# Designs tried in a protein design run: designed miniproteins, single chains, continued (2). Part 67

Each design is a single chain, and the fold is of that chain. pLDDT is the mean over its residues in the fold that is shown.

## One batch from the design tools (miniprotein)

Design m6316
Fold by ESMFold2-Fast:
Structure m6316 (fold): chain A 82 residues (1-82)
Amino acid sequence: SLMEQLEKLMEKFLELAKKILSEEELKKVERIYEQALSVRDDPEKMEQLFLQMVHYALSNLSEEEAKEFVEKLNEISREIKE
């Protein structure tokens, strides 16, 4: 289902964030992740929280790092949809 794919994508995003973000930045991302899991029955809210999580993480990266991060996330997204 779309929600299962989104949850898997968020989990993989969190794994990438753990490698790149500081401990304080990661705590913010993890809080949003927990909120997203609490609204699994509402795909629109879950998508909004996922986007918030992505935007927050990317705002803490340089333009070049953000581009590489997005490329890796897109690869993960393609693998999940396959």
Scores: mean pLDDT 79

Design m6317
Fold by ESMFold2-Fast:
Structure m6317 (fold): chain A 74 residues (1-74)
Amino acid sequence: AEEIRKKLEEIKKKYKDVLTDEQVEFILNKLLNERPLTREEIKENIPEEAHKDIYRLQVEYFTKLAMERLKEHL
């Protein structure tokens, strides 16, 4: 949980004045509830400049989550 908050804060700092606190909260809420943002949700809610970083964040987060769950069954 803390790792995702830290990475999202880094993205917020990178896109200062473009990415709002409300948009950051929207992303965080979706990811913490283990719901990936859809292409439409990203397009409608997130500034275009940040799209690549948000897609990367989602891939990294859900890959780590899947790997942790896989380890429990090894």
Scores: mean pLDDT 79

Design m6318
Fold by ESMFold2-Fast:
Parts: C-alpha cells; sequence; structure tokens
Structure m6318 (fold): chain A 77 residues (1-77)
C-alpha cells in the first residue's frame, strides 16, 4: 500500500552507510539476526513476526529496514 512520507534521502543514505558496515558480503543485505541487532542500535525492538515480514531468504535489505524505521519511528500521539 501507499505509505505516508518516508525517511528523507539523507536518512536513507545514513542507513545505507550503516548497513554497509554490517554487510560483509557486499550484497546490500544483512542476516535477519544481524538486522535485529542493527535495528536495536536505533532503538527498535522488532518482533519475530516483524523480522519474518522483512526477511527474504534469511536476509533483510535496506528497503525493508527503511520501511520498518519509517513505519515504527512515528510515536503514538
Amino acid sequence: GSGRAPLTEAEVELLRAMLKLADEGGTGRIPASRAREWLASFGFRPTDAEIAALEVDGYIDLDALVAHAARHGAPRA
């Protein structure tokens, strides 16, 4: 579905740079377990269901991490 305004390009670029530090394979993806710890470094607490929704072949790419951050970064008003 169409989401509201996502993260800025500058924030996406920062996330891309941080992902590259965790991505030893240079695939643009990290293992789901590494993604969990990586998200925790930004204050997120992803559930197993959330990780399962983001992962492809046991890995999570930048687009999925950006979508998670944009979706879960909004405080409940």
Scores: mean pLDDT 68

Design m6319
Fold by ESMFold2-Fast:
Structure m6319 (fold): chain A 99 residues (1-99)
Amino acid sequence: DKRREEEERRRKREQAREEALRVTAMLILNAPTPSEAEQIRRYAARLLAAEFGIPVEEAEEAIDRTVAELKEKGITLADFSRSEQLDYQSLQGLVDTLL
């Protein structure tokens, strides 16, 4: 059944997108300086926009929403450190897995 296979592919892609957004937000929240946080935000927004086929402005808004959500929930860098390296290469890798 083609419908079930298409739905499963869509779900996996959405999950990977949410994971990329969460990694981006965590890098921003744990940046050593405000300047580095801004650089991460701008760079990641461009990468995510290109990979997911959305405008850069939408990617920036998605990142900002994810940052706010993680702050509210008190999620820390330690919650991610056990599963992967949090840097620009990790972000690129997560996004590239969708292509």
Scores: mean pLDDT 68

Design m6320
Fold by ESMFold2-Fast:
Structure m6320 (fold): chain A 82 residues (1-82)
Amino acid sequence: MTKEDYIKELQTVAGLSKEQAEKALNSTRGSNWENLVENLKLIKEKGLEEAYLENALAVLREQGRLEEAEALEEEVRKAEEE
């Protein structure tokens, strides 16, 4: 798979934006990209997307990463608008 294939999988499976998918892949070793996609597929299959998103936002806010939390919420909102 190419990087573009993983970006598309992350967008369709986890509801991530292209920018969020690229950031997730860039923060992860290429050998672990398959595991990243597979874990997010399991979260979606079990209907845990909302709980996972809320937990991710809570962690970002707890760490003082407010700009990243706001960007994540905005991207999810844009993805849902379509």
Scores: mean pLDDT 66

Design m6321
Fold by ESMFold2-Fast:
Structure m6321 (fold): chain A 77 residues (1-77)
Amino acid sequence: AVAEENRALSEKARELRKKDPLLGQYYASLAGARYWQAKADASTPEEAKTWQAKRDEFLANAQKYLEEYKKKIEELK
């Protein structure tokens, strides 16, 4: 399930990157966050903290790209 979801997000990111690089980066960052979350869930509590930090970094990057995309769309109105 997680591997299939990550594949779907990565394929969506690849397709969107050709048409809109910001949306492509957003979905790529979401796929990364899901990967690190799954790794944290499978790890010891001590190791999970390291993977959760990586997840949070990818989520922050996703939010940044989404906000940049929204600003771009708003400027085109």
Scores: mean pLDDT 77

Design m6322
Fold by ESMFold2-Fast:
Structure m6322 (fold): chain A 103 residues (1-103)
Amino acid sequence: EEKLKEIAERLERIADFYERMAKLTGSKELEKLSKLFREAAEAVRNGDLDTAIEKLKEAISLLEKLIQEARENRDIFMQTVLERVLGILKRILEELEKLKAEK
């Protein structure tokens, strides 16, 4: 239960970060990322690991697509912003999958 609270708080901080970036850039895709992380955080808080994992996998897939688009457009700022949290998200996904498997 305490681990789920910590994971939810990390996802909420990531959602807040992307919400700020969406407002700064006007990006609808960053707004969608923020919403997905917020929905994943709520699912984690409710102990719904299946929904949390699904939402986080969708967010990671969208993030990887946006990183590729930023790379193709040579948008170093956007690439850096997106890449900084990808590793954190993959670790959170691994933690959630492990918690589900330990049931």
Scores: mean pLDDT 81

Design m6323
Fold by ESMFold2-Fast:
Structure m6323 (fold): chain A 99 residues (1-99)
Amino acid sequence: MIDEGALQVALARMEVAILKREIDNNLPIDPEETLRLAERALRLLEEAVRLGEREAAEVARELAEVIRKLLPRLPEEYHPRAEELIRRAEEIARRAEEL
């Protein structure tokens, strides 16, 4: 049986993989949709940490790095939102590492 926390981590990895593919293939970015994907990944990782999944730390760090690579490609008005998502991802990673 798949643990619920492990499932949350797996789903977050899929969201991060989609974002990474968009960056690596230099695909056109819809800033709103891209940031919504990042926000979904963060919610999944937050739940994974609540369920005790230390593996959420690695995925959260990867999400932060993906958003940092995305930042120069976003319009300036989206930068504060993206920077807040980076900060939240780093906080999730720190909390997961303490599990």
Scores: mean pLDDT 84

Design m6324
Fold by ESMFold2-Fast:
Structure m6324 (fold): chain A 96 residues (1-96)
Amino acid sequence: MVKRATIEVAPDGLIKVTIEADSKEAAEKAGRDLVRYITRKYGDRVSVVLEVEGNVATVYIRVPPELRDELVADLKAYLESKGIPVEIREVDKIEV
């Protein structure tokens, strides 16, 4: 089961979504489901990278600045619709 998600937003249009689960399988599934959702909705307008380490899935999304706030709101709504508590943080930079 997924425990929580954190969305970190940088001013350069990079967004980092960290999904913490109770198992590697749950993290991988949640990460892949999120990537599929974003890719189907935004297509080539965004770049998405998924990394899974242990029970944590990290999704890096590069988005044009004009879509940033829309995508952040969409990510929050999507994750909350799955019963996942979401925290949003604005950060100066995200290291990839």
Scores: mean pLDDT 83

Design m6325
Fold by ESMFold2-Fast:
Structure m6325 (fold): chain A 68 residues (1-68)
Amino acid sequence: SEIEEIIEKIIERAKELGDERLVELAEKLKKNPFDLETLDKLGTLAAILGDEETVELATKLAKLIKEQ
């Protein structure tokens, strides 16, 4: 699914950046893709880290979840 593809991209980016907090939040989202609280925390952390691509992916994921 598109939701799963976005989460996998976020996990891959987090691992590439080497930020364990971001990886943990992304893995938590993989277990519960509809957890908007975890998604908000992930987006906030990505913004703090200056990872614009992860912020964009989190925004797209939030939109897809709201369309369910």
Scores: mean pLDDT 83

Design m6326
Fold by ESMFold2-Fast:
Formats: C-alpha cells, sequence, structure tokens
Structure m6326 (fold): chain A 62 residues (1-62)
C-alpha cells in the first residue's frame, strides 16, 4: 500500500548514498583500479546517466 510507495521513495535516496559507499569499498577491494569502476557507478547514478537517457529519447523522437 502507501507504506510501500513511501519506502520506494526512500530507497531512491538510499540507493544514491549506497552508491557512494560502494565506491569506497570497491577502491579498497580492487586497490585503486576499482576506483575507476566506482567513479563510473557513482556517475551513472547521477546526472550523466539521466542526460544520456534523455538524449537517447530525443534522438529516437527525431
Amino acid sequence: GSAAVAAAGARRFGGASEEGARAGGLVTDQGGSGKQAGDVIREKSGLPEELARGTGELMAAL
């Protein structure tokens, strides 16, 4: 019900925060090379991913 919807909204913010935490863990696990992958994951959860998707939609409409 409504509680599930509210939890989904909170998950969006939690997901972004967790992505940052995973980047740190990835660096520790991979010893530096994981830092690149972590940065990509962090960027994907941000504006770059949404902008790329919007551009794709616009191109499809054209």
Scores: mean pLDDT 49

Design m6327
Fold by ESMFold2-Fast:
Structure m6327 (fold): chain A 61 residues (1-61)
Amino acid sequence: SSEEMEKKIAEIAEKTKKEIEKATGVPASTPLSELTEEQRKKYMEVFKKAMAEVFAVREAA
């Protein structure tokens, strides 16, 4: 159902925010332009994994 999909996507979003903060050491709300190259690389890796999880949830719906 759409509600189940939205709930799973919200859970992925919350998890992703925490993983970004853990990986970069800065708040997830920090602009990418203020990150170092290494922090941006870590941010993009976490974001890429999150997008794959969201895609999998949508495909399973």
Scores: mean pLDDT 79

Design m6328
Fold by ESMFold2-Fast:
Structure m6328 (fold): chain A 114 residues (1-114)
Amino acid sequence: SAADEARFREIVKEMLKEFFLKVKEEREKNGVVTPDELKEILEEVSAEAVARLRAAGLDDAAARLEALTKKLIKAIEESKKNPISIGAELAHLFHTELGLSIEDLSEVFRETFS
């Protein structure tokens, strides 16, 4: 339903905002975010978002997000030596798997870093 789509987008946007905030905080504290730290942050925020989706009765969306998180983790592991490739692959997977537009991603980024 339209309400389910709106709730899914809300939860995913909040997850991305938390992800970017935690990445920003880690960079500010330690000057760099390693691929392993990026993986840990992604697992944490994704687990919280999955729990929220299940609590909202969006079990299919929760399963899709769990599957996407596994793909993102593999992308981070495969690209460990190139941070630019990691960033590009994460943006691509958020767009293709979650249906987030460049505008949606830009809004979350602006709200996090403004």
Scores: mean pLDDT 76

Design m6329
Fold by ESMFold2-Fast:
Structure m6329 (fold): chain A 91 residues (1-91)
Amino acid sequence: MDAEFLERVRERERRLLEIKEMIEKGADNKEIAEKLREMGLPRAAEYAEQGKNDLALRLAVGEEQLRIARELGLDDVAARVEAELARLEAE
């Protein structure tokens, strides 16, 4: 169970390397947000549009973990990740 979750998270985190590279190369906030939306990460995209790139990356990791946890029926993991995402958005 947890091993499958970790493997899927690892695969999704590799996709986030593209976002990190875009940020490092000075891509505009709209381009970063559009890429995040294409990846199915709307919460992260909202904060990327605001130029809050560090928060957007933290939210992107959490949104991928939340989606995978829900797909695998890991209710406890999903609840913990959702609480962390809500906390980050409240900062």
Scores: mean pLDDT 79

Design m6330
Fold by ESMFold2-Fast:
Structure m6330 (fold): chain A 87 residues (1-87)
Amino acid sequence: DEEKKKLFLEGVRKLQEAAKLILEKASEEEKEKAFKLMEEGTKKLEEAETLEEKARIGAELARGLAEAVPVAKEAAEEAARLFEEAA
């Protein structure tokens, strides 16, 4: 499904936007939380075989980032929504 793949790529783009905001504007404590979530998400993604699985993991990571880092909340929630639609 090309539409799901397109939604997944848009989700990745919004996740990158959230990551940029975290690096530029987040507190030390928020960055530490974000790093742990990204490390955990990366390990899960490495074992994912389908676009559906990758999208679910992406959504989980994005939701976690939105909760952990207020300055990135909007971009991360948008990423999560796009990944959820791609799943």
Scores: mean pLDDT 86

Design m6331
Fold by ESMFold2-Fast:
Structure m6331 (fold): chain A 75 residues (1-75)
Amino acid sequence: SVAAALDKIDALLKEAGLDPDTATDEEIIEILSTVFGIPREEAEKIIRDKDEASLLSLLLEKSEGIKVEKPAPLP
């Protein structure tokens, strides 16, 4: 859900040592860019447009990327 995506973003900010209530847009953009591996420009656009659907899509894509990782046999 979109609410779960927003809660996850707040948790990520707190984990980075930021207060979600006082964090600047710049700090939020940096966390999104770092955590999701997206360009800062893309993160800035999502925050500027308050695009909750794009945030949810990023969270889903990140989870899917982890899930499709093929286990490599250890040597």
Scores: mean pLDDT 66

Design m6332
Fold by ESMFold2-Fast:
Structure m6332 (fold): chain A 91 residues (1-91)
Amino acid sequence: MAEEVVEELLRLAEEARSNGAFSLADVAERAARILRRTVELAREKGLEEAVRRAIELGRELINAVRNQDVDAIARTMRELEELLREVEEAE
């Protein structure tokens, strides 16, 4: 479920913030917001493929954050932001 992935990203953000990793916390929180909006908007527009892709990108981002893989975080965030833009532009 998309909400489960969002909640895990928010949990990771809280954990990072409590450990003083504020930049990582900010990235995880931003990812959770973008993912929630992308899934919500894609569902409203009937874009089932976009919903599936957003959830998959969210899971990839959870793994990247857990591994502190900065390159994977940057790549996956870019793909998620691009997916949101595509979903917003879809009619």
Scores: mean pLDDT 85

Design m6333
Fold by ESMFold2-Fast:
Structure m6333 (fold): chain A 60 residues (1-60)
Amino acid sequence: MKLPDEREINRALVDMLIGLAKAAGKEDLAKRLQEIYDRGVAEGNVEEALKEALKLMKEE
């Protein structure tokens, strides 16, 4: 079994947070999380994207 690297783990965590926001009926939050993720992937900064996503989850 090959353990995913830190970047793969961060992507999975962001996907989980988006899923939780949608399940909670917080569609605006889910949209914001998706935008942060897409931006982080485009810039190669998935770790920064995860930090920003977690901050939004805490604020909502």
Scores: mean pLDDT 72

Design m6334
Fold by ESMFold2-Fast:
Structure m6334 (fold): chain A 66 residues (1-66)
Amino acid sequence: MKLSEKAYREFREASELARSLGADIMSDNLDEQSVKAGRETDPELAERMYELGRRVRDGLRRLRDG
């Protein structure tokens, strides 16, 4: 899977987690980021977006599980 596709999935899951927490504005912003990440053609930027998406997703998962 391309790094841009991985980044898309991470931000997409983060968006869904934010929505489940009632953070609708954050969810909308993360959904926009997922689309941008999926379209990223620079592999270095795609890698950085993937890492950021993972951190955001993990943070939101911890908030949901607390």
Scores: mean pLDDT 84

Design m6335
Fold by ESMFold2-Fast:
Structure m6335 (fold): chain A 61 residues (1-61)
Amino acid sequence: MEEAKRLLKQAQLAAKRLTELGYEEKAQEVIDRVEAAIKRGDLEEAKKIVQEALDFIAELI
């Protein structure tokens, strides 16, 4: 479960940044989706959600 813990931490950091940028609803969605994927054991989906959130943040610069 170390990978799941790391992914959740990354998702929380991305969500915090999204909230600071005014995307509070998207921040909540990212956390909820990552938690759901981790609960299913789908670490690939969790990783994808985190990467999509980071890519979105990068576009906002």
Scores: mean pLDDT 82

Design m6336
Fold by ESMFold2-Fast:
Structure m6336 (fold): chain A 115 residues (1-115)
Amino acid sequence: VIPEDLLEIAKRLIERFPELSKYTPEEIVKAIKEAIDKVKKEFSPLVFDVIYAGLYASEFEPLVIDDIDEALKLVKEAIEKYNPGLKFLFDLIPESTWKKALKIFRDTFKEKLGL
């Protein structure tokens, strides 16, 4: 069963990003889930939990953005706005770690969709 919240997020991503218009919401959710599984295997639970919270709060928009610095800025802003308690942990971990995690999320998402 696909979580209803992820389906609604996927629908909004398709509406906001024309490059996603050829995919179904279910295909977008599968690509997000594959990216989640990849990052869970490659990073510590703490790093995964923080980056996932930021991505979820930003409705996974950073996964569609090619510029990694712009994508990371959206994650930071989403954490500050929706999960301010996680900002302390985000600021303690090197930016290079967040860029690596975001790049793996984004690259896996795009590879799954053939982007």
Scores: mean pLDDT 84

Design m6337
Fold by ESMFold2-Fast:
Structure m6337 (fold): chain A 55 residues (1-55)
Amino acid sequence: RPQVTFQIPDFFTEEERNELLKAEQERLDAAYAGNFEASDKAIGRIADIIRRVVE
């Protein structure tokens, strides 16, 4: 099972960090299982979280 290995900047809150890590884990798990629809949804969630925090 793939593990989340990317770094999150310190200016993210604990809640935002947990949300982002959960979305990344969902993306990796879905891709590993061959569920590309769920993987694409998780990518969208990651993008929305980042956009919400930085803009």
Scores: mean pLDDT 74

Design m6338
Fold by ESMFold2-Fast:
Order: C-alpha cells, then structure tokens, then sequence
Structure m6338 (fold): chain A 58 residues (1-58)
C-alpha cells in the first residue's frame, strides 16, 4: 500500500493530475492512508480522481 500511495501523491504534487492509475491500486492506497476499504471503478482512472477519492474517504 505505502509505495502505491506515495507514487500517486508524488504525481499529484508534481501537477500530473491526468496520469493513469489503476482503480484497484488507488483503492489500496486509500485503504492504506485512511484505514477504509474503497470500491473504485474497474480499470484506469486519473491521478486527480484517485486523490479526490482518497481525500473523500479520509
């Protein structure tokens, strides 16, 4: 979880909000950061969408 979460947050901080992220990986990052399991859409999402989902779960 931690490595994936750090990767997503690093891309977001760099301004790459459109970088593709696997929904499953984003869900694991959310669980690691918030302690809550999130069901995210299957397939690819943007880094911005992943960060928004993590923030909403926090």
Amino acid sequence: GGGIANGILSEYKAGYTDTPVDGGSAGHAAEFLTGKKLELPKGLMTTGEAVEAIDKAA
Scores: mean pLDDT 72

Design m6339
Fold by ESMFold2-Fast:
Structure m6339 (fold): chain A 64 residues (1-64)
Amino acid sequence: MEDSVIAGAEAVIDSLSPEEQRDLAVELARALGRDDLAQQARTASPEQARQLAKELAAQYIRQQ
């Protein structure tokens, strides 16, 4: 059931601008207590930020 929520989150992330994807990745990393990943997200390329946002969103959903 988390898989359906994760798929929905990924679709939302895909609709965001590169700047919004980076900001979301930073916010999700901070929410998960991953300051290392938040710092990585701040300097990430658009492609890296998008992928990181999806990975962090999936992790956040699975921890609920």
Scores: mean pLDDT 80

Design m6340
Fold by ESMFold2-Fast:
Formats: structure tokens, sequence, C-alpha cells
Structure m6340 (fold): chain A 86 residues (1-86)
């Protein structure tokens, strides 16, 4: 159905933003440990913060569409991946 298609798109966008968030968080930790430049850290922070804003928006939209369980699963997978990278 069109509703199922919409929720799938929201979940795919949420997954993409979580994957980007995990990558940016890992990069930030790496830069801090390796003594990266403030410019590189600032650029990584901007990208991470942008992904956080998008995640919040997609999370709300997905919940409104009835995808709360799927959203929670995607978020848990993203956090687990981040823990494995750190």
Amino acid sequence: SSLEEKIKQVLENLQKELDEYVDYEYELVRLEKEGGSKKDIDEALKKRNSSLSSRTNYGLLGSELGGTQQINQIQQQGYQRLQELL
C-alpha cells in the first residue's frame, strides 16, 4: 500500500542517517585519539549534528506512520554498531 511504501522510505532514510551518524561519531573519536586538527573535528561535528537533526525528524514521521518498533530496532542496531567501532 502507499502507507507501507511511505513507512519503508522513512525507515530507509532513518537507517541512512544512523549509518552516517555512526561513521561521524567514529571519526570524531578517531580524531580526538590521534590528535586531529580542530578544522577536521569541526567538520565532523557539523556532519554529525546534521544527521542527528534528520534522525529526529524521520523518527517522528515513522512513529506517526506506525513504525515505532522498526524505528527502535534500527536505532538499537546503529548504537550497537557504534559500540563495536569504539
Scores: mean pLDDT 72

Design m6341
Fold by ESMFold2-Fast:
Structure m6341 (fold): chain A 68 residues (1-68)
Amino acid sequence: SLETLKRFAKEAKKIKNGLSLFRIGEQFKALGDDESALELFKTAAKLFEEQGNKVGAEKARKKAEEIE
């Protein structure tokens, strides 16, 4: 399951899909992999900001803060 999530995260990063990265981050968090979850929430927040999705960026930043 972790290997599958890592592959999905890699593909989502390539296509710059912030929503997919956010959802994969929530799955890593549910599995107790806070380090991977934190990285994906931060990456999703940055992508949402770059794409003008202010609401998505704020939501992703708050998820990252829950871990830090």
Scores: mean pLDDT 84

Design m6342
Fold by ESMFold2-Fast:
Structure m6342 (fold): chain A 93 residues (1-93)
Amino acid sequence: MKSLEEIREEIEKIFQEVDALPETLSKETAKNYLLKISKILGYDFSIEIEKRIESLPGETLTKEQFKEIVRWLAEKIPDEEKRQLVLEVIDKL
């Protein structure tokens, strides 16, 4: 089982990759990153992620919208330490 430190490092790497992207990202790219985040955390949020992304207008979203979705997803994490970890990492971007 991954330690909280290993989870933090993997999540930080994903957020660094997102920060390096253009100001807008495709819904497909956003969905893929959100799915990777949920998998690293040990949860299956695939249905929730798909519905949330598909509810947005157009084919792209901003990095700020992506951060908002990550915070929304974090609130669904039952483990308090994992939830706080995700929120702390996203707030530093």
Scores: mean pLDDT 80

Design m6343
Fold by ESMFold2-Fast:
Structure m6343 (fold): chain A 61 residues (1-61)
Amino acid sequence: MSRSELRTEMEIGIVDIGVKVGADPKLLIEQIDKFIQENPELSDASRASLEKLKAELKKLA
């Protein structure tokens, strides 16, 4: 597993915890966008996972 893949899994975990503690879904979406911008080397699979997570958060907003 690459460091980029590991960092992506950690970010997903952090966002999931944020949802569970009642964080604003809009803020979590902004955090995901920032993570993608800061990690341009992300694999297509990692980007797809993050985009799917953003779509789920948009349903809650």
Scores: mean pLDDT 76

Design m6344
Fold by ESMFold2-Fast:
Structure m6344 (fold): chain A 55 residues (1-55)
Amino acid sequence: GAEPSDAQVAEHAAINRETNAIIERLEAEEPDMPQLEINERAAAETAARYAARRA
């Protein structure tokens, strides 16, 4: 089968690390925000950052 390249694996890992960092930041800065909303916001921000610099 076709396996992802090392670059794709590293990119996916970087996205996950950025998302987790944003979640931690949002939890600290917005303690009253529901966890689901924090997760959705972090995912959206990470996706936007990734799209901007993937090129």
Scores: mean pLDDT 76

Design m6345
Fold by ESMFold2-Fast:
Structure m6345 (fold): chain A 111 residues (1-111)
Amino acid sequence: ARVEVRDVKVDKKVAYQGEKITVTATLRNLGEEPVRVQVIAELLDENGNVIAAATSEWVELEPGEEKEVQIEITVPDDAPEGKYKVRVRAVTDGGVAESELSEDIELKKKP
């Protein structure tokens, strides 16, 4: 892929139903041409089902450029307790490159 998701950070490793998780993705253009990229952040259950998603604005990356993109995912109020993943995907407007990283988190029921 010409675009790499180099790093993914989440602001919390434990989240409650209805909370927002701030996801920071670090993107790099490994190609020799400018690229427009959009970041999709998805919250996946233990079976790999997407239960919440958020999408960034389009970001332009010059050749060799690295940028951080922040996205907020809202945990559904009815999400069961358990272990989840935050998956980050970088998608180009030409569909040429996808790159993916994930981080583990735990969801807990609201008090």
Scores: mean pLDDT 81

Design m6346
Fold by ESMFold2-Fast:
Structure m6346 (fold): chain A 69 residues (1-69)
Amino acid sequence: SDRELAEQIADKELKRAVALAANAQEALARIPEAVKRAIETAVSKGVPKEVAEEEARKLADRARASLLA
């Protein structure tokens, strides 16, 4: 489904952002760009923009919560 594809793309981009960061502060700083790339990639693959944005924000919120724990 479009939602599952959007979730997979967002998950991959956010995990990549965290993996490339030296610390939690840098990982947090990388999230906005990861969200932007996830949305652009999902839309380019035919996912509706609203679905891509919703899934990217949901996963970004989870990533932020994990980094601040």
Scores: mean pLDDT 87

Design m6347
Fold by ESMFold2-Fast:
Structure m6347 (fold): chain A 112 residues (1-112)
Amino acid sequence: MTHLRARVTFTLNGVEYTFDVEADVSPGRVELHVVSASGLVEFRARVTVVGPNELEAEVEYSNGLRERVRLRREGDRIHAHVTYESGGESEEVLTLGPEGQAFLDRVLALAG
């Protein structure tokens, strides 16, 4: 198991977000703890590497909300399909900043 830490930025719908990310990486699996720079958003995720650019995550927010996310990487973009515990679904596209890209590259190299 390798422990990684980074401050990462991404853009969603034209708005930039900054998160502090900690990851424990093992072959095929990643455990994440993520806190927004504002402290308003905090979650843990259990991530499974299902392909070279495909991840599945079970996300639990500090407020107790849960979701499942299927992530597909295309360059600096991440396509996220979110399934909420309530049964609702959404699709989002995130654009990673350089630190986020470098962090994901290290995670995929260690877990894939």
Scores: mean pLDDT 85

Design m6348
Fold by ESMFold2-Fast:
Structure m6348 (fold): chain A 83 residues (1-83)
Amino acid sequence: SEELLKVLEALHKLIAEGKAENGYVTPEQIAEELGISVEKVQKLIDELEKKGLVTRHKADPNKYRLTPEGIKLLEEKKIKEKK
């Protein structure tokens, strides 16, 4: 999904820019970055988590990070694809 890719890109950007706390971001941070609702971001993150592309912090359910699989997918799509 195009929307799933945009969420992965936003998460990666927040981490790369040092805006992620200990490598984790919140749905609220992604929502602000993309200019969409937190509810929509949460639905997209839930789908990404089911695909193994993001994972939730074990102690803090509102914090997410990219998995190695998510990073690899994003690098292959974003670095090689000029959009």
Scores: mean pLDDT 79

Design m6349
Fold by ESMFold2-Fast:
Structure m6349 (fold): chain A 67 residues (1-67)
Amino acid sequence: GPSQEELDELLKESEKYREEGDVKGGGKVAQKAGELSGENVVGYKPSKDPATGIYDITKDLVDKARK
């Protein structure tokens, strides 16, 4: 499975895109986290801010990949 360092790096990169409001960059990181967790990423979680919704999905996927 993925290393803890790789998962931490993905989460940090996702947080950066959230802070920048970069939906496209955040989406790319979420897709990679989905691949590593074995989960499919479909759309964005409901959120006032789409970039925050992408970060929330990425965090959930990273947490699943840690198991």
Scores: mean pLDDT 74

Design m6350
Fold by ESMFold2-Fast:
Structure m6350 (fold): chain A 91 residues (1-91)
Amino acid sequence: EEKIKKIEEEFKKKMEPVIEKLKEEIAKNGLPSLEEQEENGLRYALEFLKELGASEEELEEFKKAAEKALETGDTSEIEKLVNEILEKAKK
């Protein structure tokens, strides 16, 4: 748990400048489209999972699960993949 908390805090610190820049760009150019917001959300999630030690294969599975969830509303596959990556990160 504490190890995951440290990774989460470090990731938040790394993303803080990115979020600040995104806020500046939004203020200057307006809000991105809904599609762009979804794409940015997916990218953010993939970067977080990569920091947790996810493999390229796991990241690809997550991306496919996310696309499926957007079409069907079924998040079960996303939750399963995230839990498997989190369990690996604990060790």
Scores: mean pLDDT 69

